# Designed miniproteins, single chains, continued (3), part 102

Each design is a single chain, and the fold is of that chain. pLDDT is the mean over its residues in the fold that is shown.

## One batch from the design tools (miniprotein)

Design m11761
Fold by ESMFold2-Fast:
Structure m11761 (fold): chain A 87 residues (1-87)
Amino acid sequence: MLKEPSPEVAARAQELMDEILKLADKAFEAIDAGNVEEMQKYVEEIEKKVDELRALAAEHPDSLWLEVQVALGEMILALVKKALEKA
């Protein structure tokens, strides 16, 4: 079972992941509405949050839990980008 880092670091990673998921929902809502330009803005915001999550993981290189959070964030970003490409 993956161990979480310190409560403060875990809370920050959870906050970033929650923000990524909310932005992904908005991105899919924008494309369903036919607003490709608005979806592109959400993709850029997700990229920023994923970069922040990677930076946090880089400060804690022994945390497999944070590495998993980064991988999940990158997967969400890739799926949203793929949806934008097919729009």
Scores: mean pLDDT 83

Design m11762
Fold by ESMFold2-Fast:
Structure m11762 (fold): chain A 57 residues (1-57)
Amino acid sequence: VEIEIVRETDDTYLATVGDKKATLPAAEVDRLLEEAAETGSIEPLKKLFEKAKELAA
C-alpha cells in the first residue's frame, strides 16, 4: 500500500493511503518522526503508518 504523509497546516498532516486520506495531528506525527530519527528505529514509523491506515479506512 502506497502511503504519503505531507504537512497540510501547522496543526495537521495529510496522510494518503492509496485512494484514501486521513488528517493526523502535527504534534503526534512530529513526535513519532523525531523518535524514529533519534532511536534509529522503524517502530515509530510503523505506528504512524498503521494510524494513517486505520484513519483512512
Scores: mean pLDDT 77

Design m11763
Fold by ESMFold2-Fast:
Structure m11763 (fold): chain A 80 residues (1-80)
Amino acid sequence: KKEEADKLVEKANKLDAEGEAAFQRGEWSRAATLYRESAKLYDKAADIYEELGETNKARELYIKSIASYIRAAGAEFLAS
């Protein structure tokens, strides 16, 4: 399960970076989608780390998830 969480974090990091690149290109809808998918993966990974008792790691990932959702909302606003 920990290996699962580590892979989710790696994928979330890649999606977040792709979202940032899309945002910088003015691709608002694409950026919003990528940031939201990243946020979901950080949240799933955080839940797994919390189940494993790794509270500090879980907290870090929950914060990253919230930040990615905020970025997604901002990008969606710009797309409208």
Scores: mean pLDDT 88

Design m11764
Fold by ESMFold2-Fast:
Structure m11764 (fold): chain A 62 residues (1-62)
Amino acid sequence: MEVEQGVLLIELAVARMLVKKGHVDEARALALRVARRLGEDVGAMSRLPLEDLLRRLEERVR
């Protein structure tokens, strides 16, 4: 479980890097993949602004 949590944190860090490089669509796709793995409502999450999506997922993973 700790190893899985670490992987999700790395994926969110990569999504943040993609945003900084202007790859917004790729960052959103990666964030939604993390949301799905956390059991979040992907449909609801896909409607959030990318910054709000990333922030909520980061809080969820800790």
Scores: mean pLDDT 80

Design m11765
Fold by ESMFold2-Fast:
Structure m11765 (fold): chain A 55 residues (1-55)
Amino acid sequence: SAVDESVERAEDIVNFKNMTPEQLLKLAKGFRAGYEATGAEGNRKLAEEFEKKAK
């Protein structure tokens, strides 16, 4: 069973909930820089997600 992976993902969600808008924007900038360097679309989508949550 994938119980351990589910627990780890829940912890990430809980930690994300406790982040400040400033911390979320710093993560978004990191992911945008990653997209610029690698072209990985997932990095762009993550940057947009964190920017939305920081509003």
Scores: mean pLDDT 68

Design m11766
Fold by ESMFold2-Fast:
Parts: sequence; C-alpha cells; structure tokens
Structure m11766 (fold): chain A 58 residues (1-58)
Amino acid sequence: GAAAARASGERGAASLAAAGHADGAKQVLTMGEEAARRGWDAEAGGRASARAAALANS
C-alpha cells in the first residue's frame, strides 16, 4: 500500500544519506512518494529502494 511504499523509500533514502549519496536519497524518496500516489504496492517501492542502495555501494 501507499504507506509501505513510502516507508521503503524512506528506509532506502536513509541508507543512501548515511553513505553520503544525497542525490540518490532524494530520488529514492521521490520514487516512494510517486509509488504511493499511483497506488503501487510495497514490492515495487522496495525494489526501487534496493536498486538505489546497490548503486550507492558500487
């Protein structure tokens, strides 16, 4: 649901921000909010967050 998508985005963004990737963190938050607004499920939001986190660790 919308809340779960937003929570996934916030979790991914927090991880990226801690790693110093502010731009990535902002993008993940935006994706989580967009997923929530469009009614995307928690799985889609989680996948977006995981991809952003993987990029931060490369």
Scores: mean pLDDT 68

Design m11767
Fold by ESMFold2-Fast:
Structure m11767 (fold): chain A 62 residues (1-62)
Amino acid sequence: IEEKVKKAEELIKEGKIEEAFEIYKELAERYPEFLAVLHLVQLLEKLGKTEEAEELRKLLEK
């Protein structure tokens, strides 16, 4: 889990938001209360990627 979170953060820094989103999407499906998903939502909103952030929030509600 932690290694996947770190990889997703590195992808975000490189501008590969879609790849990072896929990693966190998988984590949200398996662990809906996982804090890393919340951190990604906040980061996506900060970067102006509001649509991706909303999609992740919807996954957490499942």
Scores: mean pLDDT 68

Design m11768
Fold by ESMFold2-Fast:
Structure m11768 (fold): chain A 58 residues (1-58)
Amino acid sequence: DAVAAALRDLLRASDEGGAVETLEVSDDPAVVAAARELAERHGTEVTVDPAAAPLVAA
């Protein structure tokens, strides 16, 4: 799953001392659920944008 792979890359990047402040994601419920889990873990915010790519880090 490309979305899961992208989320894992974001987790790896934030674990290396980078902080993801906000995540812009499509309104796909599976993507939103995964992004919310990531946001809770890293203290980021999730913004749902149906016109955005499936996952975008801001």
Scores: mean pLDDT 58

Design m11769
Fold by ESMFold2-Fast:
Structure m11769 (fold): chain A 60 residues (1-60)
Amino acid sequence: SVEEIQERLFKASPEEIEKLAEELRAKEEASTDIEKQIEYGSMATLATMRLWVDKQEAKK
């Protein structure tokens, strides 16, 4: 569910979030249902944004 994925994102390390983002993008591409594509795409975008923010805070 969306809630389970959000919980994983909050608890995950940056490395785990990166893997989760790749997994979600793969599911988005594999989905034939537009609603499912939007759902997975939105979650992948959130994961990617989380990684970007973490990198920004590290100032590296």
Scores: mean pLDDT 74

Design m11770
Fold by ESMFold2-Fast:
Structure m11770 (fold): chain A 116 residues (1-116)
Amino acid sequence: SMEELERLARELIELLKRLIELLEEARRVLPAELQPEADNLIAAAETVILLIRTALESRDLALLREAARAAVELGEAVRAFVERNRAHLPPELAEELLRLAEEIIRLGRELLELVE
């Protein structure tokens, strides 16, 4: 239903906001040459939030589908980022990022199933 789509989409926005906070923490502990990786993921998360908000405002299911796919891809990119940078990240931050990435992937996939 549309109400269920809106609920999941809003939950995804909150997870993405939390992801941005954790990526900002990661950025602060990374070597300067690796900080652009975190910056790119932050920008991607901000873009996905904007796409979800625009889709909800315009009731554009095609745009919501695109946003959900982008969220799944972002979650996978965050997992890869953490695995590449484990030596530079506090273990607690790495595990929180991985858990959050998994939640984002799960909600993104649930949204994709509902917008069919």
Scores: mean pLDDT 91

Design m11771
Fold by ESMFold2-Fast:
Structure m11771 (fold): chain A 55 residues (1-55)
Amino acid sequence: KKEEIEKKIKELEDKIFRLHLEAHVYEAMGDYEKAQKLRDEINKLVEEIEKLKKE
């Protein structure tokens, strides 16, 4: 079911992109704690993508 996995990966990549933009905004505002929280969420999504790519 390669198509199903590819769709899931694209959804996760789109979410990661949005979170990166949000994290940059918080960094620019000096809210490093909130930016770090968003980066932690990005790292979790990256790990999920990596797991999907292995299978």
Scores: mean pLDDT 83

Design m11772
Fold by ESMFold2-Fast:
Structure m11772 (fold): chain A 71 residues (1-71)
Amino acid sequence: KIKELEERLKEDPNDAQAWLDLGDELYKQGKVDEAEAYYQKALDLGTGDIKKRALQNLIDIGVEQLKKAVL
């Protein structure tokens, strides 16, 4: 799936859905920093529901990072 998403982004680097999906795949693998970068791309390029989902995922990551930094 990651390779398919990367190929899609090579054809259309403004595909916000592909950035969001790539972020989701990396987050599932525990690659939080990479997922955050791709969610940021989805937020910057996306509209409507894609933008809302990217923002929510970034908030969730930020909350987890804050909890780890405080504890």
Scores: mean pLDDT 79

Design m11773
Fold by ESMFold2-Fast:
Structure m11773 (fold): chain A 66 residues (1-66)
Amino acid sequence: GAERAREAAEAARRAAEAGDREKAGQMSGLWQHAAVYAAAQGDDEAAREAAEASRLAFETSGAPPG
C-alpha cells in the first residue's frame, strides 16, 4: 500500500537528484499501467495501491528544481 508507494517516490527522488529524471518518470508510468490493468481485471485493491505509487513517483519526477 502506502509504504510501497512511498518507496517508489523515494527511489524516483534519488534518481532525479542524480540527474536521472527520466527514470523517475518511467517509474510513474509503470505503476499507472499496473493500476489500469488491475482495475480492468476487477482488482480494485491492487489498482488503488498502484495508483498511489504512480502518484508519488510522478510528483517526485515533476518536482521543480528547488
Scores: mean pLDDT 64

Design m11774
Fold by ESMFold2-Fast:
Parts: structure tokens; sequence; C-alpha cells
Structure m11774 (fold): chain A 60 residues (1-60)
């Protein structure tokens, strides 16, 4: 299960599926660290944030 900080980062990614965000942009928008963004991608089964964004976009 996601931590509250990881959930905030995931919400930012889902709200921005029409664009590719950097780790820094997701971290700033969600109010979390870049480390939280990286841990979210791994926890969601993605290799990195770019892979996670592509995977979530494909689920639409």
Amino acid sequence: MLTPKQQKALDVIRENLGRILSQREVAEKAGVSVGTVRSLAKKMGAKDLSDLQQKLAAEQ
C-alpha cells in the first residue's frame, strides 16, 4: 500500500497524464522529495518515473 506522500505524488502524475513530468516537477507539485517519487515508481512496478507515466497513460 502507498504511503500518504507516495499517494500525493501518484495523484500529481494522474492529473498530468497529458504531459511528461520530471522527478523534480512531480516532487514540487506533490510537496514531496525526489526520493519519494523514485520509490513510488518502483513500488508501482515501474523502472523509473518515465516508465510509470507511460504505464498510467496506457491504462486510459
Scores: mean pLDDT 80

Design m11775
Fold by ESMFold2-Fast:
Structure m11775 (fold): chain A 80 residues (1-80)
Amino acid sequence: FKDTDFSESLKEALGLMNQILARGIDAAKELAPAFVEHLSVFPKSSAQRFIEQLGKTLVDLGYDEKEMEEMTRLLIQVLD
């Protein structure tokens, strides 16, 4: 986590994640490329760690654990 631009990209990614969660898993296929693009400033390993940590954080915020596992897998697949 380096600069203000990271914070802005993170905020945009979280906004897109909220949209995906609100619309359901099908929206993940549509919005995942934009979400991953905001993470493309990072090495793949860092982006993957972020996605995994984000999934855990969303579970803590009240989202379903099984859905978060599926979402995390989808995002990592798109990242590849």
Scores: mean pLDDT 72

Design m11776
Fold by ESMFold2-Fast:
Structure m11776 (fold): chain A 94 residues (1-94)
Amino acid sequence: SEALELALEAGALAAFAAMYLWLGKKFAKKGDNKEALELYEKAIELAEEAARLAREALEDPNASEEVKEEARRILEEAEKIKEEAKKNIEEIKK
């Protein structure tokens, strides 16, 4: 099922985005702002890819309701990661 494969890939990308966000926060807390910035930018990139794939899964008319529910959760999580990473980048640039 195409929608299931898209949702699974989106979930994996969102998980990687969350890991990059977490590492970025750790480096920022230590004052390693250049490293933190690179990690946050990568988190945004991965979160945007996750959101795109999750939306494609949601647009599939043959997707099961359970796959659509998971795709919505992944999309929401990816958007939250992107928002937090962008906010943290702005804090570094102050």
Scores: mean pLDDT 90

Design m11777
Fold by ESMFold2-Fast:
Structure m11777 (fold): chain A 86 residues (1-86)
Amino acid sequence: MSAEELAAEIERLLAEAEELLRRAEKYIQNGDFETARELLERAEELLERADRLGAELSVMDPQLAKRLGARLAELRRRLEELRAQL
């Protein structure tokens, strides 16, 4: 896998995780905590996959890996904030 293909897959995983977090927030607001938990669990799995791919990217393109890693850290912080509301 090229650095470009790897970065594209990481960006796809991060975008999907962000959408799951956005949906989870709406379910929390509606009091559907069970559905919110399921969405947060799925988001965490995607972020873990992105983290593993980011480690691979870091040996190919350290600057791009650092940039994507910052976005990953931001989404993980949002995940923790949403979990605190459950």
Scores: mean pLDDT 89

Design m11778
Fold by ESMFold2-Fast:
Structure m11778 (fold): chain A 95 residues (1-95)
Amino acid sequence: DRKELLRFYFDELLKARNLTKEKLEEAIEKLKNLPKINQGAIESLELYLDYLENEFSEQELLDLLKKLLGKESFSPEELEAFYENLKEEIKRKNK
């Protein structure tokens, strides 16, 4: 249940940003070849690429979410609100 909600979040985020595996790989390569390396930008794109290439557990998806949001942890209230919001988004799209 929660794993599927997290996957829905990342899938929708990537679709909204029009980020495919090929585009992510190309963007990472271009950033690595710049005279000044933006390590934060590279790491963000590599996190999305890792999600697309690998099967993640619920915990691994939560760790990915924390990294993307720059957070060390979620309170139970924050996490519950996040999941409830995702459930409403899914209902809205599937009505």
Scores: mean pLDDT 76

Design m11779
Fold by ESMFold2-Fast:
Structure m11779 (fold): chain A 64 residues (1-64)
Amino acid sequence: MEEKVKEAVEAVKAGDLEKLREIVAEMSRKEQFKALERIAELYARGELSAEQARAAGAIYTALS
């Protein structure tokens, strides 16, 4: 996984929404899509809570 995508996923797992916002702002559009795909996969596999997935989605929506 690309370094920024990995950092974004770790921020979501930690519940660090401020760090997630900073990382997303520095990401290219391609990296943002890859991070969203990874977060969706982890949620589908039960590795992320619905709360963590919703928080991540809100950050991406706010920065669009």
Scores: mean pLDDT 75

Design m11780
Fold by ESMFold2-Fast:
Structure m11780 (fold): chain A 117 residues (1-117)
Amino acid sequence: AAMARPGARNVTTEEFEAMEEETLEKLRELDPETAERLERLRREVLESGDPSKEAMVEQLMLLLHYTVKYGSEEEAIEAARLAVEALEALLRGDSDAFHEHTARLAEIAARAVQAGL
């Protein structure tokens, strides 16, 4: 059994919001159409007021942030497209597709962090 300590990285709400804004600004420079789609879909998901969807969006945006920060421009663009697909899956209630896109994004994020350290 793997002992996972949830909370080994306490990101404050203020830190998270700053990370998210920085990520969206960078994506607008690299792929403005994908960035606009991402912002629109994120807003639409959050308008549901569902705390579980809010947590899913936060996880998705955090993975995207690390990919944009540590990855290449090509990895950042691919990650943004995966994030769009994940948000579209959430809006249609497709949890399997959301999980698939988020898992692929997590693999890119892990690789980007490993290469960027």
Scores: mean pLDDT 79

Design m11781
Fold by ESMFold2-Fast:
Structure m11781 (fold): chain A 89 residues (1-89)
Amino acid sequence: MEKEKAKLGEEALELLKRGLGGGAEELRRAAEEARKLAEEAKDEEAKKALEGAAAKLEAAAAEEEARERAAREAEEEARRRAEEERRRR
């Protein structure tokens, strides 16, 4: 029982590392995998740990998506402004 809890925690940590190495899509996939493991887990503590990991991964994915969107919009605006100013010279 104790060893299984440690193993599930280790698997959640590996999913987190995998997600952090990728973009928002990888974080979302890791969150879905954690939710599937939580549904299959019969131990309440393991379920809560996996659900917590999934929630954190989903929050990280949403934050990363927001950053990517904001960076893309800022870059697009910067390019548009630079192109207008370049026309003056």
Scores: mean pLDDT 71

Design m11782
Fold by ESMFold2-Fast:
Structure m11782 (fold): chain A 60 residues (1-60)
Amino acid sequence: MLTFSVTFESAALAEAVARELQEEYPDLTVSVDGTTVTISGTASPEKLIAAVLKAIGLSL
């Protein structure tokens, strides 16, 4: 299982990003804890990396 975590400036932003990712990548597990969004899955590594890059892009 591959797991990546991204920390944001606020919990509200983290939740917004997590919801966007869960809608776009429903086969991945997206969770939020405070300001940290954790993305996990057994999908192809490319799809997981794309989701992580999307999360980082949404925070910029």
Scores: mean pLDDT 75

Design m11783
Fold by ESMFold2-Fast:
Structure m11783 (fold): chain A 82 residues (1-82)
Amino acid sequence: SMAEREKKAAETGARNYGEIVTATTADRLMKEKGVSPEEAMEEGRKRAIELVGKHSTKEQQEAAEKGADELVAERLAKLAAE
């Protein structure tokens, strides 16, 4: 019960971390390097996976990758709609 709640909290945190790192990295690359939104989001995703991969559980790594993937998909869908 408590252990399962702690596990789910850690996975939620990892997912949010993946989303935030992807977003902030992409926004920075677009502003500082003038790369395309598509390229910036790909690099942001790679950075998020790299950072979480070193010292996290497999489930936390998968959660972070899911968060990064969902942010990339959402931003690409928004670009396609514009």
Scores: mean pLDDT 82

Design m11784
Fold by ESMFold2-Fast:
Structure m11784 (fold): chain A 94 residues (1-94)
Amino acid sequence: SGELPEELRLFSEGVKAYRAGKYDEAVKLFEKAIEASEKPTPLLLDWLGRAYEKAGKLDKAIEYYRQALEVAKPVNPTLAKDIEERLKEVEAKK
């Protein structure tokens, strides 16, 4: 195993925080992962949206789900469909 890029390390830490129910901490870690990335992946943007949704910050969740969907559509249709379902559900909560 080679050295893990800072973006992937922060992403991994964010997922661990999310799974532990530490949603505000997960948001901070995913935001740091985006800052460490030259171009955030649709997966990273989706996870940030999920962390904001669980933190009760629905406007931010919608914002990042829309960004994730836009970048996912041309490269990962399966992820795009999952993001569309999450976006529909979070919009229904507003």
Scores: mean pLDDT 86

Design m11785
Fold by ESMFold2-Fast:
Structure m11785 (fold): chain A 70 residues (1-70)
Amino acid sequence: PVPLPEVPEAVEQLLLTAIRATKKVLDGEITPEQAAEEVRRKGKELGIPELGENLAQAIRTVAADEAARA
């Protein structure tokens, strides 16, 4: 396993977007579905749609599914 000491700017921006979106969901500002869609769009715009989709799925699964199935 070789984690990179630095991340590409695009990946960093996408991760920050995902963190912010998740925080908004936890604060009740937006739904998990809206957060997932924002992250997915950002990933596509940054040219890393696969990572964006993975993060969107994680947000949707953890926040929405856990909240719906207590």
Scores: mean pLDDT 73

Design m11786
Fold by ESMFold2-Fast:
Structure m11786 (fold): chain A 116 residues (1-116)
Amino acid sequence: SAWEEARRHIAEGARRAAEAARAGDPGAAALHLGEGLARALEALGLPDAAAAMRAAGEEAARANDLSPIVATASDIAAATGDYELSALFGRAVQAVRAAAEGRDAEAQAHLDAILA
């Protein structure tokens, strides 16, 4: 289903982002996260939201801060009313932040929760 495809894109993007964050590359982490979340939005038929999320990923990479991705996810939740999607995006962000801080078990728990 489109929802299963979206969850896979969120999980894959978050996994790649967490790997980059763990390696000390916050810019690459932001780009991988933004791209994964954007692909999820495309799978759900939200191409304008996907474009906004890619732009947020690029801004986050330049800032070395995930806040543009978080703000864009919040705006998409408000516009669509899709708070389940918002919760999965929150899990993806938490996985990347946990990985950046060396909290690998916590990062993995967040990644596992996206596919549950």
Scores: mean pLDDT 90

Design m11787
Fold by ESMFold2-Fast:
Structure m11787 (fold): chain A 75 residues (1-75)
Amino acid sequence: MAERVAEAARAILAGTTLSHEELAEKFGISVETVRKLVEALGTRSGEALKNALQELGVPEEEIDPLAAMADARKA
């Protein structure tokens, strides 16, 4: 399940055209988890984003790369 959350986060950062429901179906996670991922990746940065990703179940080794990708997307 943790790997699926990381995959969903990567798809969001890659600019997926999938809806929250389609992302939830594709990665086998809840729509609520998808909403929280989209909110965190779009509104948080640095340590606040890393903490949010950890709380959502992203594997520790994926947190830093995903946070860096999200920050680059916001610039």
Scores: mean pLDDT 78

Design m11788
Fold by ESMFold2-Fast:
Structure m11788 (fold): chain A 73 residues (1-73)
Amino acid sequence: MKFEPGKEEEAVLEAAKAGVKELHIRASGMPGTALRVAEAAKKAGIKVKLEADSLTQRYEVERAKERGLAEEA
């Protein structure tokens, strides 16, 4: 799934309406995207697995795991 900055919550809610139970997200590029997606998914009741392409994204994945928002893929 591809997320547009600022529309992460909307995209996650649409996935939840479609019956999606688990999302696999590759976290690359813009900082903060992985955390925003994980928070939106937790609110929608969807399980999230995050992959990280860089040290910055690895840091965000670790923070999401610490908050119980996501698992590493």
Scores: mean pLDDT 68

Design m11789
Fold by ESMFold2-Fast:
Structure m11789 (fold): chain A 61 residues (1-61)
Amino acid sequence: MLDSEIETLELAADLSKDPEVQEKLREMVEKIKAETDPEKRRQLIAEAVRFLNEEIKKRKE
């Protein structure tokens, strides 16, 4: 489950049309992978998913 979320974020970064969004998503994924605290890692995943959803919403317009 957690790994599937990270894979989804990595794929979203690779498919991003905006270089700034792509770089920010990649930075978030690397921070998640480097985090050893499970609670903090969960929070970082939630923040990255939230950011991705906001970017998807912008593209829908």
Scores: mean pLDDT 74

Design m11790
Fold by ESMFold2-Fast:
Parts: structure tokens; sequence; C-alpha cells
Structure m11790 (fold): chain A 82 residues (1-82)
């Protein structure tokens, strides 16, 4: 099912342009990247404050924003900040 019901505490979410990855962010200061087909957690990314926005710039690049005004750009394959 495309609806997991396991996104409790999510304040932001985005689907990649290909639909292969989903990103979620929340008050736990984390961004979680999931494989849509398998439902497996691919990457966990960390902010210093509540994540308020996540967006895929492309299938390999995620932008996230936190409540403290921090903006991060990530390589979704490696989990490294760009």
Amino acid sequence: APFTGHTQGVTASALSPSGKLEASGGPDKKVLIWDVATGELVKTLTHKATVTKVEFLDDKTLRSESEDGTVKVWDVETGEEL
C-alpha cells in the first residue's frame, strides 16, 4: 500500500521526481529517506531544529529547511551534505 501510516511526527514530506524515493522531516530534527518500492529506510539526515520543509531538486539531490533557518542540500545516494 502507498500509505504506510508510520509517518507520525512528520511536519514535511516530498516525493522524488521519479517517484522512487520519499523524504520526510519532523520535530525529531531528522530527515528520513525511504525507498518507495521496498519501504526500506535508505538514509537518515540530521538538523539542529525541527525540519519544516523538504524538497527534491532532482532524483539525487534533496533540499531541507529547519525552524532555525538552516538550509541544507544533500546527496541522497551518499547521505552527505553538498
Scores: mean pLDDT 77

Design m11791
Fold by ESMFold2-Fast:
Structure m11791 (fold): chain A 69 residues (1-69)
Amino acid sequence: SEKELAREIAAKLNEIALEEEKKRAESTGDLAALAAAYNDLGDTYSSLGRYEEAEKAYEEALKLQPDNA
């Protein structure tokens, strides 16, 4: 469906954004922005029914912000 295609495109864009945030975090130490990128990706995967990938993304976000569980 068109909605599924739009969500798949959003997932790929969020994957690209995550890779850029990883590079930024390596130079700046901004783990909060990196954790937000993982959460956004997790939400997108969850909306696509890709629950195992969503869970992994949320786990990575939690590792970066353990107190925000």
Scores: mean pLDDT 79

Design m11792
Fold by ESMFold2-Fast:
Structure m11792 (fold): chain A 82 residues (1-82)
Amino acid sequence: TDEELLKEAEENYRKGMEAFEKGDYETAIKYFEKSIELLEKLKNPDKQLLAEAYGVLSLAYRKLGDFEKAIEYEKKAMELLR
C-alpha cells in the first residue's frame, strides 16, 4: 500500500506541475495538496519530497496573491530540511 500511495502522490504532483505550468494555480493547489496528503500517509515519508511539494504549493499560493498561505507552506518546506 505504501508503494501505491507513493505512486499516487507522484502522479498528483506531476498533474499539479502541469496545471501550474499552464497558469491554473487553483487546480495546481488541489493536486499538490493531494500529493502531500498521500506522502504524509507513508510510514517513513521522504522529507525531501514533502519539502518539494510544500515548496511548489507555496509558489502556487503566491501566484494567487495568498501571501499568508505562501509563507506558511514555505516555512513547512524549510522545516522539513532542518
Scores: mean pLDDT 87

Design m11793
Fold by ESMFold2-Fast:
Structure m11793 (fold): chain A 108 residues (1-108)
Amino acid sequence: GSVLVRVTLTLRGAVDDAGAERLAAAAEEAARRAAAEAGLTPEQILVDVERAGDTTTVTVTVVLDGSAPEEAVERFAELLRERLPEAARAALPAAEVASVEVEVTRLP
């Protein structure tokens, strides 16, 4: 089995192609660092940046082995919830963080 940790960050503000690339890179680095701090080794990190007018949605999906300890998964999700908005603000200082959502899904 596997555990999927998905964090969705919604930003307000105009984001160009260069800004979207910076967001994607910053989000991937934030996820990698958060996983390391939680003592986890991700099997996969997927970052998607979707722009719709003045709204930009960054979705980070991290795939973990199903044997990952519950406490480590919870710590990772909490760290990513905190670090992803920080990374986005550093990459795009003019963008406003509107929301952060975290979802943990266990697959058989």
Scores: mean pLDDT 88

Design m11794
Fold by ESMFold2-Fast:
Structure m11794 (fold): chain A 82 residues (1-82)
Amino acid sequence: NAEAWNNLGAVYQSQGKLNEAAEAYRRAIEIKPNFAEAWNNLGAVYESQGNLSGAALAYKAALEIKPNYEDAANQLRKVLEK
């Protein structure tokens, strides 16, 4: 399920396996496109990889799904100031 892929992504991210984390989060989003947490997590991984445009897109997607998502809003602001 989508939640299992999101959880797997978090495990890979904690291990510093950023490419595998991004793949797992993208799989969660494929199953559940309205998964705000997975979009936010994908944004964080892209930001860690220096993919600021990818990070901004992912954070914007999270905010479109959940407009009051403080973490996504704060991270998007930081990315757009770079």
Scores: mean pLDDT 88

Design m11795
Fold by ESMFold2-Fast:
Structure m11795 (fold): chain A 94 residues (1-94)
Amino acid sequence: MSPLEIDIKRGVAEIALAVAIVTLETSEEKSPLVERLIEELRAALDAIAAGDYEAALEHLRRAEELARELNDEELVRLLELARRIVEEVLAAER
């Protein structure tokens, strides 16, 4: 994978997580589940920005579990996409 492809994929993952965070923060639902999900998504975004893809994957896995508890299938799909992209970036940088 080229350095440009890595940068594009990282940017796509960051945009996907930012969209998820904004969607949850603007939601009328203020459950402890949503608050934990936002925290895990912000931690994943921070980890990606720091180049810590292993930490990002751990936070994304926890976020996917919380999204499944929320029964938000669209959010689960978005997080699965972000996780796949981060996995591809991690594999390419090793």
Scores: mean pLDDT 83

Design m11796
Fold by ESMFold2-Fast:
Structure m11796 (fold): chain A 63 residues (1-63)
Amino acid sequence: SMEEIYQEASKLPQEEAAKRALETDDPEEIAAILSALDSDTRAATLVKYPPELAEEVARLLRS
């Protein structure tokens, strides 16, 4: 579940959680992981995705 992904990401160092997000192309999984990051690390990670995927993830983060 997305809650389980969020909880697991919350236990990781910020850099490790960001790396895990970059290893998947599922927007919901990415959004769950990025929700565990601080705003600066989240923004820095979002810009590394293709623009279309970054936009979809950003929408999920606001939902």
Scores: mean pLDDT 84

